# Designs tried in a protein design run: designed miniproteins, single chains, continued (2). Part 16

Each design is a single chain, and the fold is of that chain. pLDDT is the mean over its residues in the fold that is shown.

## One batch from the design tools (miniprotein)

Design m4524
Fold by ESMFold2-Fast:
Structure m4524 (fold): chain A 105 residues (1-105)
Amino acid sequence: SEMKKLEEKIIELAKKYERGEISLEEIAEEIIRVGVHPSAEALARVATEGKLDVESATALIRALLEAALRVGEVSEEEVADLSEEELEARARAVAEALAAKGKAL
C-alpha cells in the first residue's frame, strides 16, 4: 500500500528530524520525490504516532503542503489559495486535534 510506505517513510523522517539530522524542507522534498500525495490529516496522524510534539507536527504538515503546492500535486479546491499563515493555522489545528485524541485514548 502506498499509504503504508508513506507512513513508514514519515516516521523514519520524523525520527531523523527529532535527532536534528534533517530539516523539514528535506522531509518535504523526500516525500514529494517518492510521488505520494498525503492529506494533511494523514500526515498529522502519522507525525503524532511518531511522537512528534504539536509544534514539530505543525511545521512538518505545513512544509509538505507547501511542497505539494509547488509541484502542483494539491488542487486549489483542496488548499483554497491558503496564505502562509493560513497554511500554518490549518496544519496546527489538525495536529492539535489528533494530539487531543491521542491523549483521550
Scores: mean pLDDT 56

Design m4525
Fold by ESMFold2-Fast:
Structure m4525 (fold): chain A 78 residues (1-78)
Amino acid sequence: MHEYAILLKDGKVKLQVRVITEEGPVNALGAYDFFDEYVSKEEAKVLKEFGPGTTLAEALKALNELKKEEFAKKVVKK
């Protein structure tokens, strides 16, 4: 099973992709805006978590929107 979450760590908004195996979660490395290593949800601010059945395309769309939102929060504090 694949699990997707969008996390904020050290001012960076990135996609965390986990492959859940019988031995536990394994971080999926790839060409996307990932953390270089597995980041626990307790070590980073969770911006969005996705339920089972979410596609990678939907996760990437949400990643782009949340990156824009965090950039706006840094530039324009309302």
Scores: mean pLDDT 62

Design m4526
Fold by ESMFold2-Fast:
Structure m4526 (fold): chain A 57 residues (1-57)
Amino acid sequence: STADWLREIGLEHYIEALAPYSVEEIANMSLAELSALGIVRVEELVTLGTAIEKLKK
């Protein structure tokens, strides 16, 4: 689930904002879309991007 994936990567504080979306939908979001959902910290965007890249392997 999206919530379990977010807990694994250390972004559990975004579970409520991202819960309506699947992991696949989040993987297809732009940086602007992620920022609009409240993910504005560069370190958190990098963490999310790295986790998305690991899903594509």
Scores: mean pLDDT 79

Design m4527
Fold by ESMFold2-Fast:
Structure m4527 (fold): chain A 68 residues (1-68)
Amino acid sequence: GSELRKQVLGRAAGLAALMEAEKQGLKVLSVEVEVISEERARATVTTEEGTLVYEYTREELERWVREN
C-alpha cells in the first residue's frame, strides 16, 4: 500500500544522503527524512561542518539502488 511505499522510499533516501555526505568526507551526526509523497523524499543531513539537504525522486532512488 501507499504507506509501505513511502517507508521504503524514505529509507532509500536516508541511505543515499548518508552515503553521499560520507563520500564528501563529512562526519555525519544525524539524518532526518521527510517523505513528501510516494514519488519524492527529502533528507536533511547534519554534519560537524553544517547542514546539507538532498531531494530525491523515486526514479532517482531506484537508479541509485541499481547502481549501488
Scores: mean pLDDT 84

Design m4528
Fold by ESMFold2-Fast:
Structure m4528 (fold): chain A 56 residues (1-56)
Amino acid sequence: SDEDLEAFFAALDPDGSGHLSPALAASLARRLGVTLSEEERARFTFELFRRHVLAV
């Protein structure tokens, strides 16, 4: 659910910045089996996370 995705993302972003570090985004993408562009890795937001999780 969206609530579960929000809770999971919040756990990865404890500072509440609204995005993940490029290194963490790259690691998460490998776990999800998706390929991120350099732009996506540099600016990995909740919306991008949700889109990739739902596409898998």
Scores: mean pLDDT 74

Design m4529
Fold by ESMFold2-Fast:
Structure m4529 (fold): chain A 110 residues (1-110)
Amino acid sequence: SKVEELLEKARKYLEEAKKYTEEALKALKEGDFEKALEYTDKAAEYAQKAFEAIDEAKQLASDDKEVLEEAEKIEEEVRRYMSIATLISIAVEAGEKAKEAALKKAEEFK
C-alpha cells in the first residue's frame, strides 16, 4: 500500500540519519570539526525526509492505530538521532572555542 511504502521510506531515511550521526561522532572524536558538522547536516537532511514521509503516512492512515503506532516509533528514533546530532554540534562549538582560546594564549607568549 502507499502507507507501507511511506513507512519503508521513513525507515530507510532513519537508517541514513543514524549512519551520518555515527560518522559525525567519529569525526568529532578524531578532532575533525568540519566533517563532524558536514555529517550532522546530512543527518538533519535525512531526518527531515523521514519526518515528511511519516507525516504523509499519518495523514493517509489517520484511523489506523497500528500504522500510527509504527509511525510514532520511527518518529521517536529519528528524534533521538536528531538530539545526538545537536549534541555533536554543541561539542564542535565548544571545541572550536577551546582551540581559539588556546591559540590566543599561545600568542601571548611571543
Scores: mean pLDDT 86

Design m4530
Fold by ESMFold2-Fast:
Structure m4530 (fold): chain A 94 residues (1-94)
Amino acid sequence: SMVEEFEERLREVYARSRSGAELFRGVEQTILALILDHRLLEWPEELLQEFGRRVAELLRTLREKYEAGELSLDEVGEELIRRLSEILRETEER
């Protein structure tokens, strides 16, 4: 349910975003809300650090590709939803 709720929230952010800047800001706010609402701060420090590193790397990579014109807004939105949900699912299963 946590992964499903997170994915649904990311889809809402994507649907309402008019620019890359708005999309990335909305995604970052959704990640912060996830950490607070689902008590991810109570996770073992190592798991929280791994989650944070994977998220930061994904956001950086997709931002760079979007700014370079390699990905459209739609493509970056779809990749963010898919890959952030995958990162959360994989980390939660540990």
Scores: mean pLDDT 85

Design m4531
Fold by ESMFold2-Fast:
Structure m4531 (fold): chain A 87 residues (1-87)
Amino acid sequence: MSPLEKLLEELEELVKNADKLSKEELRKQALKLIEKLLEYAKEQGNEQMVAIYEEYKKALEDPNVTKEQIINILKAMKDFLADLVKS
């Protein structure tokens, strides 16, 4: 399994179970995944991917972020990553 396919699977699982987690637990798991995605993007030299995921990370780090906003960010990251894996 490629690193991207594994990260996509982790994102899909987190989105599926989001309603079962507290806001802080969901945020913590989301931040861990975005950090892995950023490391991968930097290793590949993909500056566009780095910029996109840095914006999502900044949104997740906002102390006023709602659980619904975290879920929407995770869905956006999942859709972007799924498109890349399909290609």
Scores: mean pLDDT 81

Design m4532
Fold by ESMFold2-Fast:
Structure m4532 (fold): chain A 53 residues (1-53)
Amino acid sequence: MPKVPEVEVRPYSDQEIQDAQGRYVSALFDGTDYDKLQEALAALGSAALGRLK
């Protein structure tokens, strides 16, 4: 499985999470570099974890 880039886990606002989700969706449908998708996924996951904690 591909390595997930290291990102800092911290609490994020709902606005930041929504913006990160939008960027992830855009990257996925735009067909950008796979590495960009992994970065967006890691950031989104960290934001979600920060909110759920």
Scores: mean pLDDT 61

Design m4533
Fold by ESMFold2-Fast:
Structure m4533 (fold): chain A 95 residues (1-95)
Amino acid sequence: SMAAERARKEKEEEESKELEKRARELGAEIRRISDELFTGSEADRPRLKAELRRAMEEAQRLADEASGLNRRGIIAGAGAGVAVIHGAATIVSVE
């Protein structure tokens, strides 16, 4: 029915918007942690690297969730967050 089709589309749009919102927030947090890591003191470095690792784990979950939506025929955007995470992975791997 047209009502069931509309309900599915609305749910899919809400899921895509939530993923994009989380990607933006996660990208902003990773940028903040990365800036503090390069401008901060040596004493804060282990804590900041741990925070960055957690943010990267959340980003992996977000990417998996976006892939799940894509398998349902939805195009989900996680763009800005994922791009920042690739840079962050290099920083964490050097420790």
Scores: mean pLDDT 63

Design m4534
Fold by ESMFold2-Fast:
Structure m4534 (fold): chain A 60 residues (1-60)
Amino acid sequence: SLEQQLKDLIESREKALKLLNEGVEGARKDYEEAQKQGIGDKYKRMLEAAEGWLEEVKKE
């Protein structure tokens, strides 16, 4: 039916959005786990430290 066809389309679109959101969440979780184990991206960690340092200097 036309109604069922529309429902399938809506569900398909919602599923795509859910996968995108889950992907972002997964990436964040993997990053957090890597940081927790101390095996995260050293370059990224250094950049974050530099940004933190600059922000502290600005607060003076």
Scores: mean pLDDT 65

Design m4535
Fold by ESMFold2-Fast:
Structure m4535 (fold): chain A 84 residues (1-84)
Amino acid sequence: MKKLEELLKKMDEEVEKRTDLTDEEKKKVETLKELLIKVAEGKLTKEEVLEKLEEVYPETRPLSEKEKDELVNKFIDFAKELLK
């Protein structure tokens, strides 16, 4: 789980370094961090992951079901790799 902790720390450091981020962009980063943790812990279904990704990236909502499935699978695989 150390890779996940290192990524979360780097995300916090990048947010703090960037003076051009809006409050809404900072909130999206926090939501993404929480999503990564919950997916890594196996607490979310694939459908719940998609709903949260659509919340962070509303531009994904008009994507096809196939593209949404690929996006969710890539995110879950990424989060699981952080556990190694």
Scores: mean pLDDT 75

Design m4536
Fold by ESMFold2-Fast:
Structure m4536 (fold): chain A 68 residues (1-68)
Amino acid sequence: AEEAAQRLFEMMKTETIPGLRGELLDALGAIGAGDYAAAERHLAEALSLQPDNEELRELLAFAREQAA
């Protein structure tokens, strides 16, 4: 959980696409709250904006596993 939050924070800091940055911030907040279902939704939206981003795919898989 802590590692996933740190990775999201680093991606958010370097992201210049406004919509993607917003989804990353919302996903980070959801993970911090323990709401992995919300995190899954925001990470899926982020991945739709950057489908080739392997880090987003890994984070989405993590959130999905935690939400199940």
Scores: mean pLDDT 78

Design m4537
Fold by ESMFold2-Fast:
Structure m4537 (fold): chain A 68 residues (1-68)
Amino acid sequence: SAEEYIRKAAEALKEGNYVELAKNLALAAVKGKLSLDEVEKRVAELAGVSVATVRRAVKKGLEEGEAA
């Protein structure tokens, strides 16, 4: 479910695993039929950080994943 992927994304963010954050956030949006903005807000709420923090971390994860 989308909630499962949102939870995994928040855990990855707390661990500094930005690749897993980006992956699970994308899966939450696709599987949950949610906008990226909505998923980012849900992850931010669950992780106790700002949406801006989530967005910066996701960008880093995408860059790291592309480099790998």
Scores: mean pLDDT 82

Design m4538
Fold by ESMFold2-Fast:
Structure m4538 (fold): chain A 70 residues (1-70)
Amino acid sequence: MSDEERARLLAELLGVDDVEKALELVKKIEDPSTSQEERDKAMEDLLGEKLSATRYTAIVLRLIGAEIDA
């Protein structure tokens, strides 16, 4: 799956209208050169203060599970 496709799915699940912004945040989170503090901030910006990193991981795992089952 491309990063763009992943960002679109995340935007749909989270109700984010700006797919381009979601894509940039996802790339920042996945970049190994990004510090943990910057990664946490990017996750917070992507999800809003409504979701924790644990909840984000649970959503991603459900997405991956659906892809494997298909």
Scores: mean pLDDT 61

Design m4539
Fold by ESMFold2-Fast:
Structure m4539 (fold): chain A 74 residues (1-74)
Amino acid sequence: SHENFFEALKKGEIDESKLTEEQIERIKKILKDIDESMERMKQAIDDRIRLLNGEEVPSVLPESRAIIQEIKKL
C-alpha cells in the first residue's frame, strides 16, 4: 500500500540496494512534492485563520465560531 511504503521508507526499512537509481530519484521527488504540498496546506489554513480573526463578523453563527475554535487548535 502507498501509506505502508512511505512509512517503511521513513523508518529506513526500505533497502536502497534493491532499488534502481531512477526509482530512488522518483521516491525523493514524490516525498519532496508531498512535503511542499503539506506546507502549502498549512499556510492556507494559517491564512484562513488570520482572515477570520481580522474579519471579526458580529453575526457569526455559533457553528462557525466552533469551527474557528477548532481550526485555531491546528
Scores: mean pLDDT 62

Design m4540
Fold by ESMFold2-Fast:
Structure m4540 (fold): chain A 82 residues (1-82)
Amino acid sequence: SVKKDLDTSSQGFKDYSDGKIDKDTFIDSVKKMQKAVKDAGKTDQYNKFVKQINQDIADGKITISQAYQQMGDKAKQWSKQV
Protein backbone atom coordinates (compact mmCIF):
# COMPACT_ATOMS: atom_id res chain seq x y z
CA SER A 1 0.00 0.00 0.00
CA VAL A 2 1.00 3.64 -0.41
CA LYS A 3 0.96 4.11 3.39
CA LYS A 4 3.17 1.04 3.96
CA ASP A 5 5.66 2.16 1.27
CA LEU A 6 5.86 5.67 2.80
CA ASP A 7 6.37 4.21 6.32
CA THR A 8 9.07 1.83 4.98
CA SER A 9 10.78 4.71 3.12
CA SER A 10 10.66 6.94 6.23
CA GLN A 11 12.47 4.22 8.21
CA GLY A 12 14.93 3.64 5.33
CA PHE A 13 16.01 7.30 5.23
CA LYS A 14 16.51 7.36 9.03
CA ASP A 15 18.36 4.01 9.09
CA TYR A 16 20.68 5.11 6.27
CA SER A 17 21.39 8.42 8.07
CA ASP A 18 22.33 6.31 11.16
CA GLY A 19 24.56 3.95 9.09
CA LYS A 20 22.29 0.93 9.74
CA ILE A 21 21.63 -0.05 6.08
CA ASP A 22 23.76 -0.17 2.95
CA LYS A 23 23.45 2.08 -0.13
CA ASP A 24 21.61 -0.52 -2.27
CA THR A 25 18.94 -1.01 0.43
CA PHE A 26 18.65 2.78 0.71
CA ILE A 27 18.20 3.15 -3.09
CA ASP A 28 15.33 0.61 -2.91
CA SER A 29 13.72 2.75 -0.15
CA VAL A 30 14.06 5.87 -2.34
CA LYS A 31 12.37 4.05 -5.25
CA LYS A 32 9.51 2.96 -2.97
CA MET A 33 9.03 6.54 -1.80
CA GLN A 34 9.01 7.86 -5.39
CA LYS A 35 6.37 5.27 -6.39
CA ALA A 36 4.27 5.98 -3.28
CA VAL A 37 4.31 9.79 -3.77
CA LYS A 38 3.30 9.32 -7.43
CA ASP A 39 0.45 6.96 -6.45
CA ALA A 40 -0.65 9.48 -3.75
CA GLY A 41 -0.65 12.39 -6.26
CA LYS A 42 2.18 14.17 -4.39
CA THR A 43 4.82 14.32 -7.18
CA ASP A 44 4.85 18.16 -7.35
CA GLN A 45 5.17 18.45 -3.54
CA TYR A 46 7.95 15.82 -3.58
CA ASN A 47 9.88 17.63 -6.35
CA LYS A 48 9.59 20.99 -4.54
CA PHE A 49 10.69 19.43 -1.23
CA VAL A 50 13.72 17.67 -2.81
CA LYS A 51 14.71 20.93 -4.58
CA GLN A 52 14.54 22.82 -1.26
CA ILE A 53 16.57 20.11 0.54
CA ASN A 54 19.27 20.22 -2.16
CA GLN A 55 19.40 24.03 -1.92
CA ASP A 56 19.68 23.90 1.91
CA ILE A 57 22.62 21.45 1.57
CA ALA A 58 24.30 23.68 -1.07
CA ASP A 59 23.82 26.77 1.18
CA GLY A 60 25.31 24.92 4.19
CA LYS A 61 22.03 25.18 6.17
CA ILE A 62 21.79 21.41 6.79
CA THR A 63 24.11 18.39 6.60
CA ILE A 64 23.50 15.41 4.29
CA SER A 65 22.56 13.36 7.40
CA GLN A 66 20.01 16.04 8.42
CA ALA A 67 18.62 16.00 4.85
CA TYR A 68 17.98 12.23 5.10
CA GLN A 69 16.26 12.75 8.48
CA GLN A 70 14.03 15.46 6.93
CA MET A 71 13.18 13.15 3.99
CA GLY A 72 12.17 10.46 6.50
CA ASP A 73 10.01 12.95 8.43
CA LYS A 74 8.27 14.11 5.22
CA ALA A 75 7.54 10.50 4.17
CA LYS A 76 6.00 9.87 7.63
CA GLN A 77 3.94 13.08 7.38
CA TRP A 78 2.56 11.99 3.98
CA SER A 79 1.86 8.45 5.28
CA LYS A 80 -0.52 10.04 7.86
CA GLN A 81 -2.41 11.81 5.03
CA VAL A 82 -3.21 8.65 2.97
Scores: mean pLDDT 85

Design m4541
Fold by ESMFold2-Fast:
Structure m4541 (fold): chain A 74 residues (1-74)
Amino acid sequence: SMEAEREHLLTKLLLEAIEKLKAGESIDSIVKWFVERLKEAGFPDEEIQKLAKQLRAMLEGIENARAYSEKLKG
């Protein structure tokens, strides 16, 4: 179904976003890439804005947790 295809794509893009963050790509660059992928997939602008805000918050949370983990390596 179209909903299952959208969920699959969203999951794939979220996993790719995390890998980009781990590779040292900036959150701004990752969010811009994510928005372009959702536009190409035909997501509505309102949904794209909500998902982009959620992704940014998630990536900022991951980066904060990763910075905390660096302190444990000493």
Scores: mean pLDDT 82

Design m4542
Fold by ESMFold2-Fast:
Structure m4542 (fold): chain A 93 residues (1-93)
Amino acid sequence: GSSASPEDLAKGIEILKEALENVKKAAGDRQQVAETLLEAARKLYSLGIDGVATRLELAAGMALSLPGEAATRYVIESLEQQIKKLEEIREKK
């Protein structure tokens, strides 16, 4: 959330970048892609980055409802958007 420090935002960005790499490695496996997002969301909640964490939980649910290729593409785009959002927030703090 908005209460996260610049240091916690930087950690959140690294968590999202690691999740993006793991999703690319798990491409086509909807279950593994969803688990990667849920793990990243749990870590983000621990940092107080609740808005992005909630978005990742929603993206995990969406990934399980899509074909594997479409799920992977959707999740990659969602992670890239959330990374950009946190980077923009960090620049303003």
Scores: mean pLDDT 81

Design m4543
Fold by ESMFold2-Fast:
Structure m4543 (fold): chain A 93 residues (1-93)
Amino acid sequence: NREEEIQRKLERIEEAVKSGRLSLNEAGRELFRLYLEGVDSETLLELARADPSVAGMAFVLLSEDPNTPRELLEEVAALAQAYGQQQRAQALA
């Protein structure tokens, strides 16, 4: 049950922040990962298409799931690469 697993991870992150074991920046990254873990592979692809800034994390999560279709993984990888290239071009302009 994915929902119970997500809830346990949320509680662990909250307790770790309250106890000082995680910084707010570290907690933010864990929460973002958890948010994306809560969706299926096709939804992760659609999120990456709508907001390419999430494509890198979506690629990591999809690559960790051996059941991810190769075509979805390749498309998310292309989106992540295109976003990185666009950011680099803007920084150099």
Scores: mean pLDDT 71

Design m4544
Fold by ESMFold2-Fast:
Structure m4544 (fold): chain A 88 residues (1-88)
Amino acid sequence: MEALREELREAIRNNDSDEAVERVIELRAEIVKLVLGEEVAEEIRKLLLEAYKAEKEGKMELAEKYNEEALKLLEPIYKRLKEEEEAK
């Protein structure tokens, strides 16, 4: 499921407002916490915030690295969600 990852990436790219982007990141981290636990959720939150900060500073390569690391940590959640969608 690429759509949820792209939604977060697009929110960061569009720079709607700093508060809105940070809020989306925090809400995603709360969902991750429920599935994978606090340590993984905190790591993803930090990576997404660092990616956003790097993007605002024009450090696109660094921002992509942080986003890629966060997406790797999110893969188990997206797989679980897809399995839940396909299970009746």
Scores: mean pLDDT 67

Design m4545
Fold by ESMFold2-Fast:
Structure m4545 (fold): chain A 106 residues (1-106)
Amino acid sequence: AEGRAPKAPAFDGSKLKGATEEEVAEHLIEQIEEAGAAERAKVRELLRNEDWEAITDLALEAADKYAEQGKLDKAIGILATALSLVKDKSSEETARLSERLAELYA
């Protein structure tokens, strides 16, 4: 998908390039909890069980909650963080996250 992304995304993707999978997962857990979509313990359980569909659903819900609050930078950040975790795990969930992220850049 070759679309015009903003030149200055609210989230610096280069910071995730050097992060461990555990650091990216911890960041996602914090963003989902802060948005009020789920408790940290629940997100950690889903990550441990490799329930990528449920993780994607929570990331999308958290992003929607941030967008409703006018926090588009946080909405974009959580989708980018989730995408970084899921891209090597599920092509279907990667597509869902990428589509929502593109909508927020429109």
Scores: mean pLDDT 76

Design m4546
Fold by ESMFold2-Fast:
Structure m4546 (fold): chain A 86 residues (1-86)
Amino acid sequence: KEELERAKELLEQGKYDEAIEILTKVLKSFDGKPYKEVKDILPEVFYLLGLAYLKAGKTAIAKSYFRAVVMLFPHTPYAEEAKKLL
């Protein structure tokens, strides 16, 4: 959870590539973990990756992450925010 706060701080500082790097490491750390252990944090990670890519000017990649949040986690606050950016 500390990694997500660090990523948010980097986004606020305009350090989008560093935020993407940290968020990607968080996502890769879920490799081999059961879905039940990651389901609560996945929508936030995907949403923040979408924001970081969008702010970095990589709109196609950003939309892919926003669609993933909407399709896989439709009942989360992150899905509502992601819909506004699609």
Scores: mean pLDDT 81

Design m4547
Fold by ESMFold2-Fast:
Order: sequence, then structure tokens, then C-alpha cells
Structure m4547 (fold): chain A 92 residues (1-92)
Amino acid sequence: SLLEELGEALRAGDRERALRLLEELLERAEELSDEEAEELTRQLIRVLLGSELFPVERQVGMALRAIGLLLDGRAREAAKELLRLAIEELRR
């Protein structure tokens, strides 16, 4: 799956591959159901947290933002926001 490939890229420190996978996930996020978007958000939190490519403060900020959106029933926005924040960080 794209998420498994993303996890592998992040563990390998492969910023270019991780960026491409995040951009592909962002494109697909628009077509997800609310349940699929919630699952994607949970899995993104899991794979992005603990990645050495993101500073701890950035990881915490991303997780809190996503959780806030999920609690508001905005699962698709939560997934897209996490993907955008991760893409922005990797482009630095």
C-alpha cells in the first residue's frame, strides 16, 4: 500500500520518495469516504510520528491539528492537512 511505502521511505530517510508518496496520497484524499479519511488520518499520525525527518515539535503540531479536525467530524480535512504539513516540512 502507499502507506507501507511511505513508512519505508521515512525509515530510510528518503525525502524525495516520501514527498512523492505524500503528494499521491493528497491527490487520492479528495475521493475518500469519511470512514476511509478517518482511517487514513490515524495511519498518517502513526507513520509520521517517530519519523526522524520531522522535528518533534512539528510532529506534535501535526497530530494535535489532525485530532482537532477529527473531533469536529472533519476527517477528510484532517487527512489533507496532515499531508500538506508533511509535504511543506519535507520541502524545507
Scores: mean pLDDT 84

Design m4548
Fold by ESMFold2-Fast:
Structure m4548 (fold): chain A 98 residues (1-98)
Amino acid sequence: TEELIEEALRLTEEVVGPEAREKLEEEIRALEEMALSEEEAERLRELAARIAILTLRGALEKDPAKRAEIRAELEELNRELEEILKKIEEAKKKLEEL
């Protein structure tokens, strides 16, 4: 996952700028702090990096068919991210109720 994160950060800096790289680093760190386990933290980092890379690729892609494929993959990755975040939220609420 470290290689994917470094690629996402480099592409974000090259395409958008250094401030966008800092924002992505902060978002990844926030997801890590939110995770209930190291395994969940790693999955959240992977998803954030892949979403960032595909978002940039989609913005640069000029072929409508390829853009549609990238969009579909982004929708799937965002859905997985939301499912993990909901699971974390539910687990935390149950812990607080105890």
Scores: mean pLDDT 82

Design m4549
Fold by ESMFold2-Fast:
Structure m4549 (fold): chain A 83 residues (1-83)
Amino acid sequence: GHMEEQLRKALQDVLEKIKNAKTREELLQAVKDLQRALLEYHPDVTRAIGEVLRLIGLILDNKDSPFEEQKKAIIEFVESLLE
């Protein structure tokens, strides 16, 4: 449906931004775009909230990790949403 198409496109756009992020600031902006996309375009609000909470948990688990490991974790998260 329309919301699923918008969500898929937004997730693909965010994935590209994450892959191209060279700084923590660029990565943080891409994460903000990801949260916005999930909350705006997901057809199920409860599932959208669940995915946002899962993303927050992932960020907390990787807060002390090197930048490339933080980036990889978020890439894998977005790719899991596109399956």
Scores: mean pLDDT 85

Design m4550
Fold by ESMFold2-Fast:
Structure m4550 (fold): chain A 85 residues (1-85)
Amino acid sequence: MKSVRLTALALEILAASKEPKTLEEVAEELAELLGLSKETVLRAIRPLLEELVEEGALERDEETGRLRVTEKGMERMRELVDEVL
C-alpha cells in the first residue's frame, strides 16, 4: 500500500495546485507532509509518476519536466484516494 498511498498523495498535490509542478517540487511537498527526506520521496515517486505519464494520467513538458494532471489523471486520483481512505 505504500506505493498506492504515495501515488494518490502525489496526484492530490498536482490536482490541488492546478499548476504544472516538477518531480522535485512534488517530492518536496510530499516529504514535508510525510516527515521524510526529499531524496527518499523523490526516489520512491519517480517510477510511480513516470508510469502515470505513460498511462496518460499526467502530461510532462519535455523542456521543463513539469507535470500536469489530465482528465484521466483526475479519474485515477479519485480511484486511488477512495482505495487509500
Scores: mean pLDDT 77

Design m4551
Fold by ESMFold2-Fast:
Structure m4551 (fold): chain A 71 residues (1-71)
Amino acid sequence: SFRVKISLDKTHPGLGSRAEDLILSKGGTVISRNLDDDTIIADLPEDTDIDAFKKELEKTLGTKVTIERVD
């Protein structure tokens, strides 16, 4: 697995939890979430297509997402 920082352009009630659910559904692990801005640190499987995952997150959450490797 590799570690990423996921940042949401807009946050609304439930968006952080939905993002966490999507991470878990892809075999990822949530390390932490900042409750003020829903910034998430997560471990993703080595075979994760980051571009596809980003688009799926943006579609699911209805907001733009930034994903950065932090390792």
Scores: mean pLDDT 84

Design m4552
Fold by ESMFold2-Fast:
Structure m4552 (fold): chain A 68 residues (1-68)
Amino acid sequence: MSRLELALRIALREAEELRAQGRADGIARMLQNLIDSGIRSPALEAALAAAQAGDGEGAVALLREALA
């Protein structure tokens, strides 16, 4: 498993929990922390943009699609 794949799997799990809590802000912060740590991908950046727009469901969908 790559570092990116592991990060995406962890991000998806955390994002699903935060989405259930109505916390798109929490998803955005978590994804920003991953990117700032050096884990960069188009999927993480797209999911961050969705979460920053308040779209927690869209952020989860983008992370899930990246793992399909």
Scores: mean pLDDT 85

Design m4553
Fold by ESMFold2-Fast:
Structure m4553 (fold): chain A 91 residues (1-91)
Amino acid sequence: SLAERIREAYDRLVQAFTEALRAGASPEAVARFRKASDELIRILEQVDPEAAKKVRELVEKMLAHLDAGDFEGAVRALQEIRDIVDEVLAK
């Protein structure tokens, strides 16, 4: 189902983010995070373009926080993405 694809894409994004944190935001880990984020955004674009836009903005914010070494800020942005995903799945 589409809901299962959204959950799976979100889980992959969380996994890639966790790997990026463990790797100290290595270029390879950040690239994997970008790919996982792009997949989630593509799926969301098909069901809720406004949610997709908000997630895209939050992903850019997470990437900026990772680049700055602000891992707490990156985690907060991920929590906001989770809230948006949960709202989309509740529809």
Scores: mean pLDDT 87

Design m4554
Fold by ESMFold2-Fast:
Structure m4554 (fold): chain A 72 residues (1-72)
Amino acid sequence: DRKEEILRATREAAEAWLAGDEAAFREHLGKVLDLLKELYERAEEGDEEAKKELLEAAREGDEIIAAALAAA
């Protein structure tokens, strides 16, 4: 499940950000961006499941990032 993989990487990026580990943050953020791009390309081609996963990943990922920023 691409959505679960994106959310895991987003959580790892948030944890690295809170720990001050810039290298780990950039690595995990890069993974998130690559996976989002893959889902976006599939959604643009009419894959309704990819579109659903992309929208859900965006919503849940925003929550993770917001929580990390509030904790920083």
Scores: mean pLDDT 81

Design m4555
Fold by ESMFold2-Fast:
Structure m4555 (fold): chain A 99 residues (1-99)
Amino acid sequence: SEEAERRELARRLADAWLGAALDRGSYVADEALIERLENLSEEEQREILRLAIEEDPELAELARRLEEIRRLAEAGKFEEGRELLERLLAEAEARRAAR
């Protein structure tokens, strides 16, 4: 079903985003996922992203903070956005170290 396919893509996207955010430089890109996403409309891509955020609370929190950083950048508050990003990365690293 289309719903099952969207949930599969959402899960793979969540895994890819967490991997990229936490393991920058060691992440292996899921080329099949990228190809499938590129063949979707912008509306379908937004729906997959929404499902990924709903599936994973850590991804939801990450998305919220990235949106806040983006809003700060759009307002010209680049230094404040950078401080928030550095704090987010430090928290992610602390969580990984606690594993």
Scores: mean pLDDT 65

Design m4556
Fold by ESMFold2-Fast:
Structure m4556 (fold): chain A 90 residues (1-90)
Amino acid sequence: MISFPEDVRNKLKNYYKAVVECNSEENLDPTVFKAAKTIAEMDDDKFTEFLQLCQLEQYELIAKLLDVSVKVAEEEGAYVLKIAKKLQEK
């Protein structure tokens, strides 16, 4: 089980903020950009809820939260868990 302590959440949040900032001038895939922007704009409470949904594989709820397809929600959820695991390996 991957835990999401405040330091890991802050690093993940900063990652999504960087994705939005670096791609704001370029047309990234519109669905992927929309998901990243929505995640970057979440407050900590909403972001914590999102991370819990990713760990529970609740892709339909993630899709609704991000306003994207279930496929995109599944890809984003898997990616979040992969990055969170890597951030815990120091």
Scores: mean pLDDT 73

Design m4557
Fold by ESMFold2-Fast:
Structure m4557 (fold): chain A 86 residues (1-86)
Amino acid sequence: MVEILSLTLEVEGDTVVATAEVANHGPEKTQVTLRLTVGDREKEEVALLHGGQTVTLTLRGPLEDVKAVLRATSESGEVLEASLTV
């Protein structure tokens, strides 16, 4: 079972840094497709998570759109989404 543990935004001068953490709490390994967006910037990563493993994604964007969205999709078709606005 995949879970979004955290999504944070930090302002650094004229940029925003988004940090997202996703974990697999299930006993079985699962492939997760992660998509992190900050304004018009996007980062996609495919991670294979064994039971109890966590993956961390970071994305830096301009301080013009301070909304971050994380979407995590597992091989079982489970979709999780988190969003944060500063």
Scores: mean pLDDT 78

Design m4558
Fold by ESMFold2-Fast:
Structure m4558 (fold): chain A 86 residues (1-86)
Amino acid sequence: TDAELERHREELERQVLITTVKLLIELGYNYKQIIDITRGKNVDEVLAQVEKRYGPVTAESVRAVLDRMSGLSDEELKEIYEEALK
């Protein structure tokens, strides 16, 4: 059904956010730094590190995800971060 397709899309979008946060944790960023990055701080420097380690396609994907994460509340972002630690 259309509702099932929409739910699946929302779940995939949530997994993309979690995967992006996991990638930032693997690069050595802590919670405070990740919050600052999602609020637009040091984004170009972070994307340069992503490109160096994972390549330009991954860096462009991370940029798009960070732009979307900038619209999340602090509470929503904390939930994504806690899931990324699992």
Scores: mean pLDDT 84

